# Designs tried in a protein design run: designed miniproteins, single chains, continued (5). Part 60

Each design is a single chain, and the fold is of that chain. pLDDT is the mean over its residues in the fold that is shown.

## One batch from the design tools (miniprotein)

Design m18054
Fold by ESMFold2-Fast:
Structure m18054 (fold): chain A 100 residues (1-100)
Amino acid sequence: SILDELEALIEELRRLNRNRAQASEEELRKAFARAHDIAERIARESTDPEVAAAARRVAETLRQLLAADLSLEELKMYLGLTLHSFEDLLADIRAAEAAA
């Protein structure tokens, strides 16, 4: 399910964030590209309008980040922010499912 993919992404982002000093540009860009795809799919498939809107904002931020010629240090800086955005999104999805 998309929720399983989201949980797997969050665990990958947590691993990369713990090992941030050793993370390569290729690993970070690949993780952000996967994060963008998942956020886009949540935005399209979510029946909760607030979850869909939150996912659209996350996807747009990642699209801009991936389009920018960012340094490795800038990518590492955005890694923590991206992780927090997806942890918040997962919490919102779980809350919406519990309310349904």
Scores: mean pLDDT 87

Design m18055
Fold by ESMFold2-Fast:
Structure m18055 (fold): chain A 87 residues (1-87)
Amino acid sequence: KEKEKLFEEMVEKVKAVGDTEGPLAMFNVLQDKLLEFAERFGEEALTAASSFLKTFLEQWENLEKQGTYSDKERALKALEVGEKAAK
């Protein structure tokens, strides 16, 4: 219960950084927050964090090849897919 809430709060904070500071700042905060999450909740959280990051990067690359979205839109969409993969 608390783990799920903190995970959702983390994702919201990462989205806010993407909206205000752009994709690179968002990615840096995502990595930091996923590490904090893994440190707090242990091995299963580390596995979820790894899945999130891998899925984010794969989706970012796929969306880049499409050329349909801005860098910011691609980052936010990649974050959504990564979040889903971690749950």
Scores: mean pLDDT 81

Design m18056
Fold by ESMFold2-Fast:
Structure m18056 (fold): chain A 74 residues (1-74)
Amino acid sequence: SLYTPLSEEELLEIAREAAASGRVEAIVAASILAAASGDNELMAKAYEELARALEAQGRHEEAARLRALAEKYR
C-alpha cells in the first residue's frame, strides 16, 4: 500500500547533502522529490534550501532562479 511522502525534514536533508557533495544531478533529483511531495510550502522551502546551497558553491545565477521559483509557491 502506501507511499508516504517525504517529510519536510527528510527532503531538506537530501537537498543539503546533494548540494554539499557538489553533485548537480542530485540537486535536480531533490527538486523533483519536492515537486512529487505535492506540498507547495514544502516545495518552496526545498527550493530555498537548494538556492542557498548553490550560492555557497558560487552558482549565483541558478540560485536566483530557484529563489524565484520558491516565491511562486508561497
Scores: mean pLDDT 64

Design m18057
Fold by ESMFold2-Fast:
Structure m18057 (fold): chain A 73 residues (1-73)
Amino acid sequence: MMSLEELLKGILENLKKYLETGDKKYVEKIQELIKSVDPEAPEIDVEKMSKEEIIKKIEEELKKIGEKYFKEL
């Protein structure tokens, strides 16, 4: 069981590493974290998407997670 704070921190830390290294394994870790709270989240196709498209998609999913949990308060 992961808190929202730990989840968001995990996503942001892996996103930072992806920005620094370009290693797709960090995108896969981010996707696993997102799916742990939203199993219906769209797949990020790391083979077909550009780095910019991957980053944009991660930012959109982070925004959705944040907005969902903000409304439950």
Scores: mean pLDDT 75

Design m18058
Fold by ESMFold2-Fast:
Structure m18058 (fold): chain A 74 residues (1-74)
Amino acid sequence: SMDEKEAEINEMLQEIYKELEEMVKAGVPKEEILKKAEEKIKELRDRMKELGFSERTVELYARLLKHETLKLLE
């Protein structure tokens, strides 16, 4: 169902956030963290499209992940 697909994407986002936070805590350079975030945004877009999410929803989630990454690096 769509609810199950949304749960999968939310779990994926939580895993991505945790990985990026761990990189910040480990002192990984900002440029490397941004590169990792861009890779994860691409993976997120590809997975959401595969699961049949609308282009609008894919873009909203991608923008959310980008925004949260930038906030993490403040």
Scores: mean pLDDT 87

Design m18059
Fold by ESMFold2-Fast:
Structure m18059 (fold): chain A 73 residues (1-73)
Amino acid sequence: EALSLVKKGIEAYARGDYQKAIEYLQKAIDVDPNSPLTPTAYELIGRAYEALGKLDEAAKYFAQSAALRAAAA
């Protein structure tokens, strides 16, 4: 389930559909917030917001991804 949603998010991002990418990736986080894929989902949401010019939102998601990676180390 979470993996399928991450794949859909990546496909949406590749098409330039950044809003759909954020939607799928947020659903992936909601399904399993403790998934090993969750830091990657936050990073991809950050990249999608950056592509949309929403730099403050992008920074928040990049920070969350970094915090989760640091906590897992």
Scores: mean pLDDT 82

Design m18060
Fold by ESMFold2-Fast:
Structure m18060 (fold): chain A 64 residues (1-64)
Amino acid sequence: MMSVEEKIEKGVELAKQIKDPLKSTQMLARVIGVATEKYLKDPNAEKRAEELLEYIEKVLKEEE
């Protein structure tokens, strides 16, 4: 079970691997959004981090 912080860090790593600079920038912006929600103690931050990781993985597969 990954923490929200671990999911955020993984999201940054995966987003940096996106070849399309526009998509990479958009995913990094979303990671910042989730980090902000975690900082504000939003209970939905964990769910959003999980959904974001899944979405970034999908973007990476689409670039293959």
Scores: mean pLDDT 78

Design m18061
Fold by ESMFold2-Fast:
Structure m18061 (fold): chain A 107 residues (1-107)
Amino acid sequence: SVPPPPDTEVQLGEGGDPVTINLHTQTPLGVGDVASGRLYVKPFGTVGDAQLRVVSADTLELTFTAPSLETAKYIADVFTDTLTKQGADVKVDVKDNVATFRLTVRP
């Protein structure tokens, strides 16, 4: 019943080591909403899948599926640093080639 979400590209990281995520998002995102897209990791030249889920009003879940455990660990390291610097409370889990972030943003 919601309109199709617009395609939104998000580049994360500093110049020279960026990770690009293209997410299909809508504004506002409600509890239970899911956005999906692709992940490009510049140092590895790889493309994986990305998913954002709204768990609650202040809690988001980000899941990245990478082609390898090495790439998944790199994503976990880079995004944990970036999101923590933005003031989020970050819990990350890496299993096989999947990195899952649980983010609590302060209201």
Scores: mean pLDDT 63

Design m18062
Fold by ESMFold2-Fast:
Structure m18062 (fold): chain A 93 residues (1-93)
Amino acid sequence: AALDEAAERLVKAARSPETQELIKMAYEALKKYTDIDQAVKELIEKNREKILEALRAQGFVAPSKEEEDRLIEAVVGGTVLHLKSAEERLRKR
């Protein structure tokens, strides 16, 4: 499927194991939900601590929980949208 190919290509292009894992999590969420907002919510709810650990490993330290929540939402939302855009491009070609 186009989503499977998009996920495989993005994982191969990723330079860090943390980014590869985030793409795999986004792929699993998008397999369950056609709605991007639901996919993002599911990914964050099930993987919040793992995402936070990966961000901290890359040198990010949020001064508050609110800023931490905003960063997680931005990173997860961006990854889900990137994967969805890659799927759409593969489906149109």
Scores: mean pLDDT 79

Design m18063
Fold by ESMFold2-Fast:
Structure m18063 (fold): chain A 68 residues (1-68)
Amino acid sequence: MEARLQELEANLAKVEEALKTATGEKKILLSQAAAAYEQAIRALREGNEELAEKYARTGEELAKEAGL
């Protein structure tokens, strides 16, 4: 649990850093990725591992599409 939470928080921080300089479509994708990771972290903290993994996967796909 804690290791996965730290991984999700690190991924969110990376997305937030990229958002500082992102424009256009990349900014939209990174904003959506950040929202997905925030939902994953929330779900994991609430003990919903299944929902956390769904949001984490969405965040990973969006971040990858944005070039992360």
Scores: mean pLDDT 85

Design m18064
Fold by ESMFold2-Fast:
Structure m18064 (fold): chain A 77 residues (1-77)
Amino acid sequence: SLQDQIQQLQQKILLLQIAIGATEMVIERLKENAAKATGERKQHLEALVAHEQRVLADLKAEQAELQAKLQELQQQL
């Protein structure tokens, strides 16, 4: 049903919000460690920050797509 589709999308969005929050926390921790590091270790940590920022961007794009779908379905109620 339309209601079941809305409920499933809401659950997916919630799980995605948790993943986004967790990824943001990881990025902040890596940035903190990179700021305190030097040389090769600093370069490695900065590379990990860049990687996690790409993951975060992908997750946020997916969240926006799911939120748009949810809004469209809610307008059909």
Scores: mean pLDDT 90

Design m18065
Fold by ESMFold2-Fast:
Structure m18065 (fold): chain A 89 residues (1-89)
Amino acid sequence: SAAEEAIKVLEEAKEKIASLPAEEKAREYAVNVLEGIIKLLEATKNVRVAALALERETPYILSAFKDEKVREEARKILEEAIRRLRELA
């Protein structure tokens, strides 16, 4: 289903963010936000709601990364996830 594919998109984004060479606290914050969106998607099965939630949270996730290069990599991961979620919605 679209919801199952969307969960995979968010899990992939979570794994990529968790592997970034950033401070543990920044990675943990981002992972916790993504896990919250996955739970929202599992409960609602609404890909559009998950996409909107990720779009709203993206600026806050990015602000947690202090290094500009790491922040840019995080931005690319999150923007690609949002793009894929929008296509599934």
Scores: mean pLDDT 89

Design m18066
Fold by ESMFold2-Fast:
Structure m18066 (fold): chain A 75 residues (1-75)
Amino acid sequence: AEERLRRVAEEAEAAGFLELAAAIRAGLEAARRGDVAGAIGSILALIGIGLDDPAAEPLAEEGVKAILEALKTLP
């Protein structure tokens, strides 16, 4: 989960989607802390970015799925 989130963020940054990469990294940090509210905030930010820029949508969707998988592994 963490490695996948990091890779998706790197792919977004390489593609020039810096805001998307930042939102994915924020979701990863929230998941590491067990901050469910912060992780949900990152998911909402990713959804907004995908709606505003269709070119970013595939990476935004992958980021959302990766954050949700990370949340499922919290105790």
Scores: mean pLDDT 77

Design m18067
Fold by ESMFold2-Fast:
Structure m18067 (fold): chain A 100 residues (1-100)
Amino acid sequence: SEFVDRLVEAIVKEIKKQMERDLQTLLERAKAEGLSEEEINKQFDELKERYKRSAIELVNFYADLLNLSPEERDILLERVKAEVDKLFEEMKQKALEQYK
């Protein structure tokens, strides 16, 4: 569905904006405080769980706003979760490379 595709893109874009801000803040703190790779990984785990919650909240918000069917809601949620997980892993790897 082209409509669901555009909605996935809109939700992922919003979460990406949050990821970029949080990542910048984490890297600044890591350099200032001399955080170990283990400590940085713990912060990434916390951020990942927050983005998963944000994804669910945004999907539910738009599904309710747009009166999506349960089937469309499930498809939207699965696709948003997959894209958010993929984006997070890419940003995490890039951040770890910049820190080392």
Scores: mean pLDDT 86

Design m18068
Fold by ESMFold2-Fast:
Structure m18068 (fold): chain A 74 residues (1-74)
Amino acid sequence: MKAPSPAESERLRKQAAENRELAKKYAEQGDDLMKAVYEEAAEANLAASQGDFESEMHYTMDLMGASVALRSSR
């Protein structure tokens, strides 16, 4: 539901970015196993950084942001 504070979320996003860079480097070297490991780690960190009003998980549709606010208050 609610994630950590904005500062904590920023830390987690930095961690995810570093893991993404490592995955990219391993992919460039052709190491599919290490690439997959770091990609999973980056996705886990991004999921952990998810906060209020953040919809980057599955249905990242800002199109429904305003509508969802009204529907959720039912």
Scores: mean pLDDT 62

Design m18069
Fold by ESMFold2-Fast:
Structure m18069 (fold): chain A 68 residues (1-68)
Amino acid sequence: SAMEEKLKELLEKAKEAVEAGDLETYKEIVREIYELIQSIEDVNKRNELFREFMEEVDKLEKEYKEKQ
């Protein structure tokens, strides 16, 4: 779906920001991912996508901490 594609695009941008050491952009993109998932009206679809992306966000959080 368009929503899933947008979430994957944002996740890739977040990864690029972490690799570049751009902590401000990283925090902003993670917030956008969260807000986008929260905007999904279908609770089952929202929960499924949230579960899928939380593992990837956890990996990025670890990389982000290494940049501090």
Scores: mean pLDDT 77

Design m18070
Fold by ESMFold2-Fast:
Structure m18070 (fold): chain A 89 residues (1-89)
Amino acid sequence: SAEIEALKREALELIGKLTVASMAASKSEEKQKEIAELGQKAMEAVERGDYETAKEYVRKAAELSGHPVAKKLAEEAIEKLEELERAQK
């Protein structure tokens, strides 16, 4: 439905913003690479409708960054993922 596609787009945009903000907050290339991989895996999980796995990767990315902006973006992304879970059930 149009509503599900809009929620998916919003979740993907928030995960993208979370990934970029988390990487920018990290001064370690190794952490930046891990955050990028977590962000990509979260987006892939959203695309296949695995919102529980997507939430796990979002939480891990925010935790690894430790930044308040990343935590806020992760909370917003998780809310959209939970809306997607409810809309598909």
Scores: mean pLDDT 85

Design m18071
Fold by ESMFold2-Fast:
Structure m18071 (fold): chain A 93 residues (1-93)
Amino acid sequence: KEIAEKIAEKVKEILYRLLLQAGVPEDEARQAAENAAKEVRDWLEKHADTVTPEQAAEIAMKAAENAARSLGLPDEVIRQLVEEAGKAAREAF
């Protein structure tokens, strides 16, 4: 429970920061980061007993990619968001 919340919050923080740096408006960046964090939290809570750091990274990367693509960001920015989200999730595990 606490690990899922910690990972989701870290993913939210990193995505919000990177989206702002990419020029996404504050309200859109916040909403996208919150939606991605919710996807990560919901998945981790369902798999709490069996999840590995690698699986946590994979779900964070997928959530980040979905958020960035929905905002129409360039492939280079999507790649950066995906890599940083995966790293944040793995480090927070």
Scores: mean pLDDT 84

Design m18072
Fold by ESMFold2-Fast:
Structure m18072 (fold): chain A 71 residues (1-71)
Amino acid sequence: SAVDIFMSLAGEEPGPAAEGPLPPEVRALVDRLIAAIRAGDYAAAHREAQRLVRDFPAWRGRALEYIRAHA
């Protein structure tokens, strides 16, 4: 599933958790990640997941919830 792919790419380590709706930049990244997974472009999916983990680590949990709801 898209959730399982995201967990494999992003990792499962607990970190600081952000609350509330995804910021537009994080949502755009997650939408690209979901689109890449659906297209079978795992290189693009990996790039977007790594960007999320590096640049927006606090939003990892909220991103996962969004993927569960929309993928």
Scores: mean pLDDT 75

Design m18073
Fold by ESMFold2-Fast:
Structure m18073 (fold): chain A 84 residues (1-84)
Amino acid sequence: AKAEAEAIIQAAAPAAQEALDKGDELGALEVAIRAYREAGRVVGVGEETEELARKALEALRAGDLEAAERYGLEMMGVVQRALA
């Protein structure tokens, strides 16, 4: 489970970097949020991470980068604690 979740996160890195290289900062953040959302399900914290991922993606659609980063980082923290 942990190795699978880490592989999901690492597999998303090229797509996030490609978005950043094109100046698509919102697209890069969306790729990261989706990868951590999937990783959270794999390590059994999906109940906590799903709502945070939903809020982060909703904020991205609204163009609220500050809210998207807050919810996204909180979700990523939950996943990272589960991987520790």
Scores: mean pLDDT 81

Design m18074
Fold by ESMFold2-Fast:
Structure m18074 (fold): chain A 74 residues (1-74)
Amino acid sequence: MSLEEVREEMNKILEQAEQMKKDGKSSSEILGEANRQLRELAGRVDLSDPGHRRAVVELLYRLQDIVEEVEKEE
């Protein structure tokens, strides 16, 4: 898949995580759904490409920020 397709799918995962946070879902529910979607994408992303690797890393940091914010609220 192209870098633009990777970014688009990753943005959808991020937007879903943010929506789940707004809906009052637990950190474990958000992390579980995000990990499920990331697992499905893992076989389609070329991690040897620096652009794809950077996009994946950016998504992981943003997802961690969302999960940490939810965890701070208990």
Scores: mean pLDDT 78

Design m18075
Fold by ESMFold2-Fast:
Structure m18075 (fold): chain A 67 residues (1-67)
Amino acid sequence: SMEKKIEEVDRELRKRQEEIRREYQRRAATAPPSELRQLTRDYTVRQLDATGEAFDEILEIKREARE
């Protein structure tokens, strides 16, 4: 069903966001303040990209369902 496909996209997004978060935390742990700003920007961009890709996939699923 459409709902099941959307759930799968959501689970994959959650896993990807978790990986991005863990990588950010690891890198930020020893970074000086000047580098933290760039790391935070990169983290934000990566999260937005992951969310956008998942959103596009959900829109395509809905388009195919024609509901």
Scores: mean pLDDT 84

Design m18076
Fold by ESMFold2-Fast:
Structure m18076 (fold): chain A 64 residues (1-64)
Amino acid sequence: SMEQIQAFTERARETIEREGPTREVVMRLAKEGQELSQGNMDVFNQLMQALQELVDRARRREAE
């Protein structure tokens, strides 16, 4: 579970860095997170929090 969360977070970071924090990329990653969580709300919330933090950081860098 923790290893899966870490792997997802790293892949999401790389995807956002490569493709940008676009709506399409965020929606694709959110769907992947839902599939990985398998209805586990704690896992889902952790994945979504990590994704949101990555998106926010990338958007702040673009605003600089």
Scores: mean pLDDT 79

Design m18077
Fold by ESMFold2-Fast:
Structure m18077 (fold): chain A 92 residues (1-92)
Amino acid sequence: MKVAEVNIKLGEEALKEGNYLGAVLNYIAAAMQYLEAGDREKAAEALDKAASIVGVENLKKILESMIASPTLSPREKKLLQEALALLDERFS
């Protein structure tokens, strides 16, 4: 199973258990993995799942907070920036 598909399932399980933050973080991870694979459409679907939980504005704040993290690699930060740009493009 692709890593992105695992993250979608982990997000669905977290949501079922009422762990909304865990669900959002797993959907963001799935979006990053889909973007790395060049699958912008599945990345957008993963971001839509996260936005359905916290709303677009709060999701943008979460992504910006993650980008500011000193523990993330430059590659991970680039994928998060791509996810933020995709969210702006799709949901204005």
Scores: mean pLDDT 83

Design m18078
Fold by ESMFold2-Fast:
Structure m18078 (fold): chain A 53 residues (1-53)
Amino acid sequence: MEEEKKKKYKELINFAKRKYPVGSPELQKAIDTVEKLYKEGKSYSEMKAEVEK
């Protein structure tokens, strides 16, 4: 069950890395936000929308 969600989570992390420079505070903030939403059980769409802001 979690394996499929983990794959989608990793896709969002890769998306954030394309949007922000590696090692930037903004990238770290985006990754942290996605991780928090993932732990809270938010959907892929909700996490993606937050990263796209």
Scores: mean pLDDT 74

Design m18079
Fold by ESMFold2-Fast:
Structure m18079 (fold): chain A 56 residues (1-56)
Amino acid sequence: MVDEEEVRRLADRLLAGVDVGASAQALGDMYQAALAENDQEGLARLRALLDEAGIP
């Protein structure tokens, strides 16, 4: 499930170089969960939030 505030928090940590591996893993887990549920809206929103933060 995509939690926008959690995504922003994790993106901020990645950009700051804080707990990069753990933050990337948490974002990957959110993406995997959305894929497993076929949550197209959640996947699109997650991508938009990461693009907004400058994460590819």
Scores: mean pLDDT 75

Design m18080
Fold by ESMFold2-Fast:
Formats: structure tokens, sequence, C-alpha cells
Structure m18080 (fold): chain A 61 residues (1-61)
């Protein structure tokens, strides 16, 4: 459902912000989110990487 997806997305954005606050680069955050999405959502690497990039872009808006 859309509501479930939004809650999950907010959780990932909080995780990304925490990593940035720790001094990780954008590339390192994308890599970490990609790994998390692959493990938690069983996405392939290409799809997970695209979603990670989109989440980071939305966080910076």
Amino acid sequence: ALDDLQAYKESLKRMAQSMLDQGLTDDQVIDALTSHLMLSRFLDRETATKEAQELLDELKK
C-alpha cells in the first residue's frame, strides 16, 4: 500500500541522514542503502541502486 511505502521510505531517509551526519559520502550512503534494499526487499542491485539514489535526492530537497 502507498502508506506502507511512505513509512518505509521515511525510515530509509532517516537512515541516510544518520549516515551523512556520521561523515559518509553520498556514494557510501548510496552503497549502504543499496545493500539494505537488496537484503530487506530482495531487489536486484540495479533496482536497489536506483531507489537508493532517488531516496538521497529526495532527502536533499
Scores: mean pLDDT 79

Design m18081
Fold by ESMFold2-Fast:
Structure m18081 (fold): chain A 107 residues (1-107)
Amino acid sequence: SFEEKLEKLIEEYSKKYNLSEEKKKKLLELLKKNLELLKKLSEEDLEKLIEYLAKKLSDPDYSPTQEDIDYLKSLGVPEPLQKAIRDFLFDYSVEVGVERLKEAVLK
């Protein structure tokens, strides 16, 4: 099924970029909520999207930029999914920023 292909790609790229189980679950939840929009992508563009997201989530210094949206557009990601991904990445970057601040204060 499409869901099985999606889960396999998430597992593969989560392993490649050493994503934590929590980050992998959040990525899986985001993508499962948007299955019908993801089905509009070619298999090549779907794989590129999943690798891109896994790579960005693995970077502790990551902050969302316009370049992220430009890349999603280049892959043919539908606008509603671009918005969902942007909102997800912004929420994620805020959580990481808060955690880093807590660690700095507890030194």
Scores: mean pLDDT 79

Design m18082
Fold by ESMFold2-Fast:
Order: C-alpha cells, then structure tokens, then sequence
Structure m18082 (fold): chain A 110 residues (1-110)
C-alpha cells in the first residue's frame, strides 16, 4: 500500500539524517544538528517498536501516522541545517544507513 511505502521512505530519510547529523556533531560543535539527530533517533525507535510489536493494533496506527508526520517535518528542517556541513563521505554513509533501514522496514512490513 502507499502507506507502507511512505513509512519505508520516511524511515530511510530519518536514518540518513541520524547518521549524517551524528557525524557532523562528532566533527564540530553544532547543537541544532545534535538536537535534530537525537529527536529523529527517538522517533525512529518509536516507529520500529510499533512496526515490530504492535503494527496491527488500531490505536497504534494513529500514533504511527503522527510520528511519520513529525519525522517528515524534522527531516526537512534537518536537511536545511546540514547543507553547508555535509561531506561526500557523510552522504555515502547516510545513503547506506537509509538503504539498510529501508530493507529492514520492507522485511518487517511484508
């Protein structure tokens, strides 16, 4: 369904931002990037918990949709904040993390 595809895509984007944001925060002091990476990591953990343990619970469907919406908004803000600091090596690591997350989510949602 389009909803499963959206969840997979959003988790891929979240995983990219968490990886890149963590790398930027390790190389230079950037409190805003660190905060966004931490928020996205928490949302990622909540979505994974729902998908693994509670995906068929109707009450968790609304929470999942709200988390996906929040993740999309934070990812958009995060992309703007990292634009000047992201390196090609960071992009490569982020893309690999996104691909790994998307593969995991496809497996869990199949």
Amino acid sequence: SGRKDEIIDVLGQVSYMVTVGTMISSEKKNPQVRQISQELQEIQQQILSIVKDSFNDPSNQKKLDELVKQAKEIVKKGKELIEKDVTEDMKEEGKQSAADMEALMRSLLS
Scores: mean pLDDT 87

Design m18083
Fold by ESMFold2-Fast:
Formats: structure tokens, sequence, C-alpha cells
Structure m18083 (fold): chain A 64 residues (1-64)
């Protein structure tokens, strides 16, 4: 469900927060927006969160 997806994303934000606090805060704000958004708006917010997470994973791979 969308609720389960947003909870999972919030946990991912918590996991990256120590190294990427600004990205984690941005994701949390997008999650808060998604909770009250329309289905179309939720999809766009999920795409933005996916993009931020992908960029963070690329940074992790580069720093390893």
Amino acid sequence: SMSDTLEFLRKLADQIAPRYPETAERIRKLIDQAETASPEEQLELLKEMSRLLHETLQKEEAER
C-alpha cells in the first residue's frame, strides 16, 4: 500500500541521515507531502524520492 511504501521510505531516510542529513530531510518533506497528495501528485513525489535515493547510492558507491 502507499502507507507501507511511505513508511519504508521514511526508514531509508533515517538510515542515510547520518551521512546525508540534507537528503534525508528532503525525503522526509516529500513523504509528508505525499501523505496528503492526490494519486498523480504521489507518483511524482515518489519519482523525486527515487531520484534522490539513486543519487545517494551512486555517492556511496563512489566513496567506497
Scores: mean pLDDT 82

Design m18084
Fold by ESMFold2-Fast:
Structure m18084 (fold): chain A 58 residues (1-58)
Amino acid sequence: SAEDIYLSILGKELGVSPAAVRDALENPSAARYRELAEKGGLSEATVRRQLERLAAAL
């Protein structure tokens, strides 16, 4: 599905599993955004923007 494709793309960009991206979307929190940012080597603001873009695309 389009959702699975988007989760896979963002997971690859963040260096995490698609399941971790889905969990962050279903249960958004500052702590989850921070964990994804640390794993991906990105800023929390970048992770938040990517998740917002993904949510808008679903």
Scores: mean pLDDT 75

Design m18085
Fold by ESMFold2-Fast:
Structure m18085 (fold): chain A 81 residues (1-81)
Amino acid sequence: DQRRFDLQFIRVAKSIPKYSQLVDEIEGEAQREQQRNNLPADEVLRRIVQRFVDQLRRNGDIDTLNQIQVQSQQRVQTMQQ
């Protein structure tokens, strides 16, 4: 459940033009950490989401963060087809 949400969160965040590059940079960093430290895939996804959320909170972009969370929840609910 959490993994499914994290995957959709990352996809939604990547679809936002001003944040697409930031998500790619965070994913690249997390992928390097996964290879170096043999991290589980679920842990990698959680780190990507947490770092992105922290960055948007630092930027004060709470409205965009809320939009991503709502859209991600909607996608999770519809994926049962």
Scores: mean pLDDT 83

Design m18086
Fold by ESMFold2-Fast:
Structure m18086 (fold): chain A 65 residues (1-65)
Amino acid sequence: STKEVADALIAIGELLDAGLKGSIKIEDGVIVIEVDSKDEEQVKKAEEVAKKLRERGIEVKIRKV
């Protein structure tokens, strides 16, 4: 949907602002942020970004790879 695309663009903006190097995927209408589980700083940034997105009403999951 158009909302799904808009939410993904907002998520990309938040990742860039935070300096996060994770990747974004859309799975079953949900935004998934994938981060290297071994990079503790990137995991923390992903959690901060996810919190901001959820505060905006955007459904997001973090996947540690």
Scores: mean pLDDT 79

Design m18087
Fold by ESMFold2-Fast:
Structure m18087 (fold): chain A 74 residues (1-74)
Amino acid sequence: SREDLLRAIGLTIRAIGLLIQAELNPGDEKTIKDAEETVKDAEELLKTTTDPEAKKMAERAVKLAKEAIEVAKK
Protein backbone atom coordinates (compact mmCIF):
# COMPACT_ATOMS: atom_id res chain seq x y z
CA SER A 1 0.00 0.00 0.00
CA ARG A 2 0.99 3.65 -0.46
CA GLU A 3 0.93 4.22 3.30
CA ASP A 4 3.29 1.28 3.96
CA LEU A 5 5.70 2.51 1.28
CA LEU A 6 5.74 6.05 2.71
CA ARG A 7 6.31 4.66 6.24
CA ALA A 8 9.17 2.49 4.94
CA ILE A 9 10.74 5.49 3.17
CA GLY A 10 10.43 7.57 6.36
CA LEU A 11 12.08 4.83 8.44
CA THR A 12 14.92 4.55 5.89
CA ILE A 13 15.53 8.33 5.98
CA ARG A 14 15.48 8.21 9.79
CA ALA A 15 17.96 5.30 9.81
CA ILE A 16 20.36 7.18 7.49
CA GLY A 17 20.19 10.24 9.76
CA LEU A 18 20.86 8.10 12.83
CA LEU A 19 23.86 6.45 11.15
CA ILE A 20 25.32 9.91 10.42
CA GLN A 21 24.66 10.98 14.05
CA ALA A 22 26.33 7.78 15.33
CA GLU A 23 29.49 8.49 13.29
CA LEU A 24 29.66 12.12 14.50
CA ASN A 25 28.74 11.44 18.16
CA PRO A 26 29.80 7.90 19.11
CA GLY A 27 28.44 6.74 22.47
CA ASP A 28 25.37 9.00 22.37
CA GLU A 29 22.71 7.03 24.26
CA LYS A 30 19.79 8.87 22.62
CA THR A 31 21.10 7.90 19.14
CA ILE A 32 21.37 4.25 20.28
CA LYS A 33 17.81 4.31 21.71
CA ASP A 34 16.36 6.01 18.61
CA ALA A 35 18.14 3.49 16.36
CA GLU A 36 16.80 0.56 18.44
CA GLU A 37 13.25 1.98 18.13
CA THR A 38 13.78 2.39 14.36
CA VAL A 39 14.82 -1.30 14.09
CA LYS A 40 11.67 -2.33 16.00
CA ASP A 41 9.37 -0.17 13.84
CA ALA A 42 10.98 -1.32 10.56
CA GLU A 43 10.87 -5.02 11.58
CA GLU A 44 7.16 -4.66 12.49
CA LEU A 45 6.43 -3.06 9.09
CA LEU A 46 8.44 -5.81 7.35
CA LYS A 47 6.27 -8.48 9.08
CA THR A 48 2.91 -6.79 8.34
CA THR A 49 3.23 -5.20 4.87
CA THR A 50 2.34 -7.03 1.64
CA ASP A 51 3.87 -4.28 -0.57
CA PRO A 52 7.12 -5.64 -2.11
CA GLU A 53 8.62 -2.13 -2.45
CA ALA A 54 7.80 -1.37 1.20
CA LYS A 55 9.35 -4.72 2.24
CA LYS A 56 12.58 -3.95 0.37
CA MET A 57 12.77 -0.45 1.87
CA ALA A 58 11.95 -1.73 5.39
CA GLU A 59 14.76 -4.31 5.09
CA ARG A 60 17.16 -1.48 4.20
CA ALA A 61 15.92 0.54 7.19
CA VAL A 62 16.56 -2.42 9.54
CA LYS A 63 20.11 -2.88 8.19
CA LEU A 64 20.98 0.84 8.39
CA ALA A 65 19.51 1.24 11.89
CA LYS A 66 21.42 -1.84 13.12
CA GLU A 67 24.60 -0.37 11.62
CA ALA A 68 23.86 2.90 13.46
CA ILE A 69 23.63 0.97 16.77
CA GLU A 70 26.95 -0.79 16.06
CA VAL A 71 28.70 2.50 15.13
CA ALA A 72 27.25 4.34 18.16
CA LYS A 73 28.45 1.59 20.55
CA LYS A 74 32.10 1.99 19.47
Scores: mean pLDDT 87

Design m18088
Fold by ESMFold2-Fast:
Structure m18088 (fold): chain A 83 residues (1-83)
Amino acid sequence: MGPLRVPRLLREMAELLLEDPEKAEVPVEEILELGKENDSEGLIKLAEKGRELIERAKRENEPEKAAEEMRRLAEEVEELIRR
């Protein structure tokens, strides 16, 4: 398991944001740990963006918008990995 784990975690975050935004913190923590383990600023920033989307969903009560942005990020990461 390597870079493909990150898009999977982003999609899991999107699903959890719609069900329970608090549970979406778990995939964020996994992405952050992957970034730290691989010394990847890109992955660390991705986890930070995921955290911001979770916080915005909680604050604005608009989890669907945050989930859509998270799915878009997953597609972008998948495209970069496969290209």
Scores: mean pLDDT 75

Design m18089
Fold by ESMFold2-Fast:
Structure m18089 (fold): chain A 99 residues (1-99)
Amino acid sequence: ELPELERLYEENKESNPELAKKLYRKLVVLETAAKLHMMGASFTLKLQGLEEAAERLSELLKKKDYEGAIELLREVLPQLDEESQAELEEVIAFLEEVL
């Protein structure tokens, strides 16, 4: 979804400005939601003592590497308490849905 929206926006921004505006709005909403989820996950990792993983996640966010973020979250999931595992599983599910 997110990479497809970005591609459609780039293809249409010169030839169809009205469609491009609608696509840009959807792109901004989804990117903002993804950023908020990743920031929440990074904070949870830091609270669980996984500061290095939190830093890695922050770098992936800067690069908009959502696939890398999903892989990292899956890797660290078993190291977390039950409540934090549930929270990060929701983040993973969201990121998978928007990709």
Scores: mean pLDDT 80

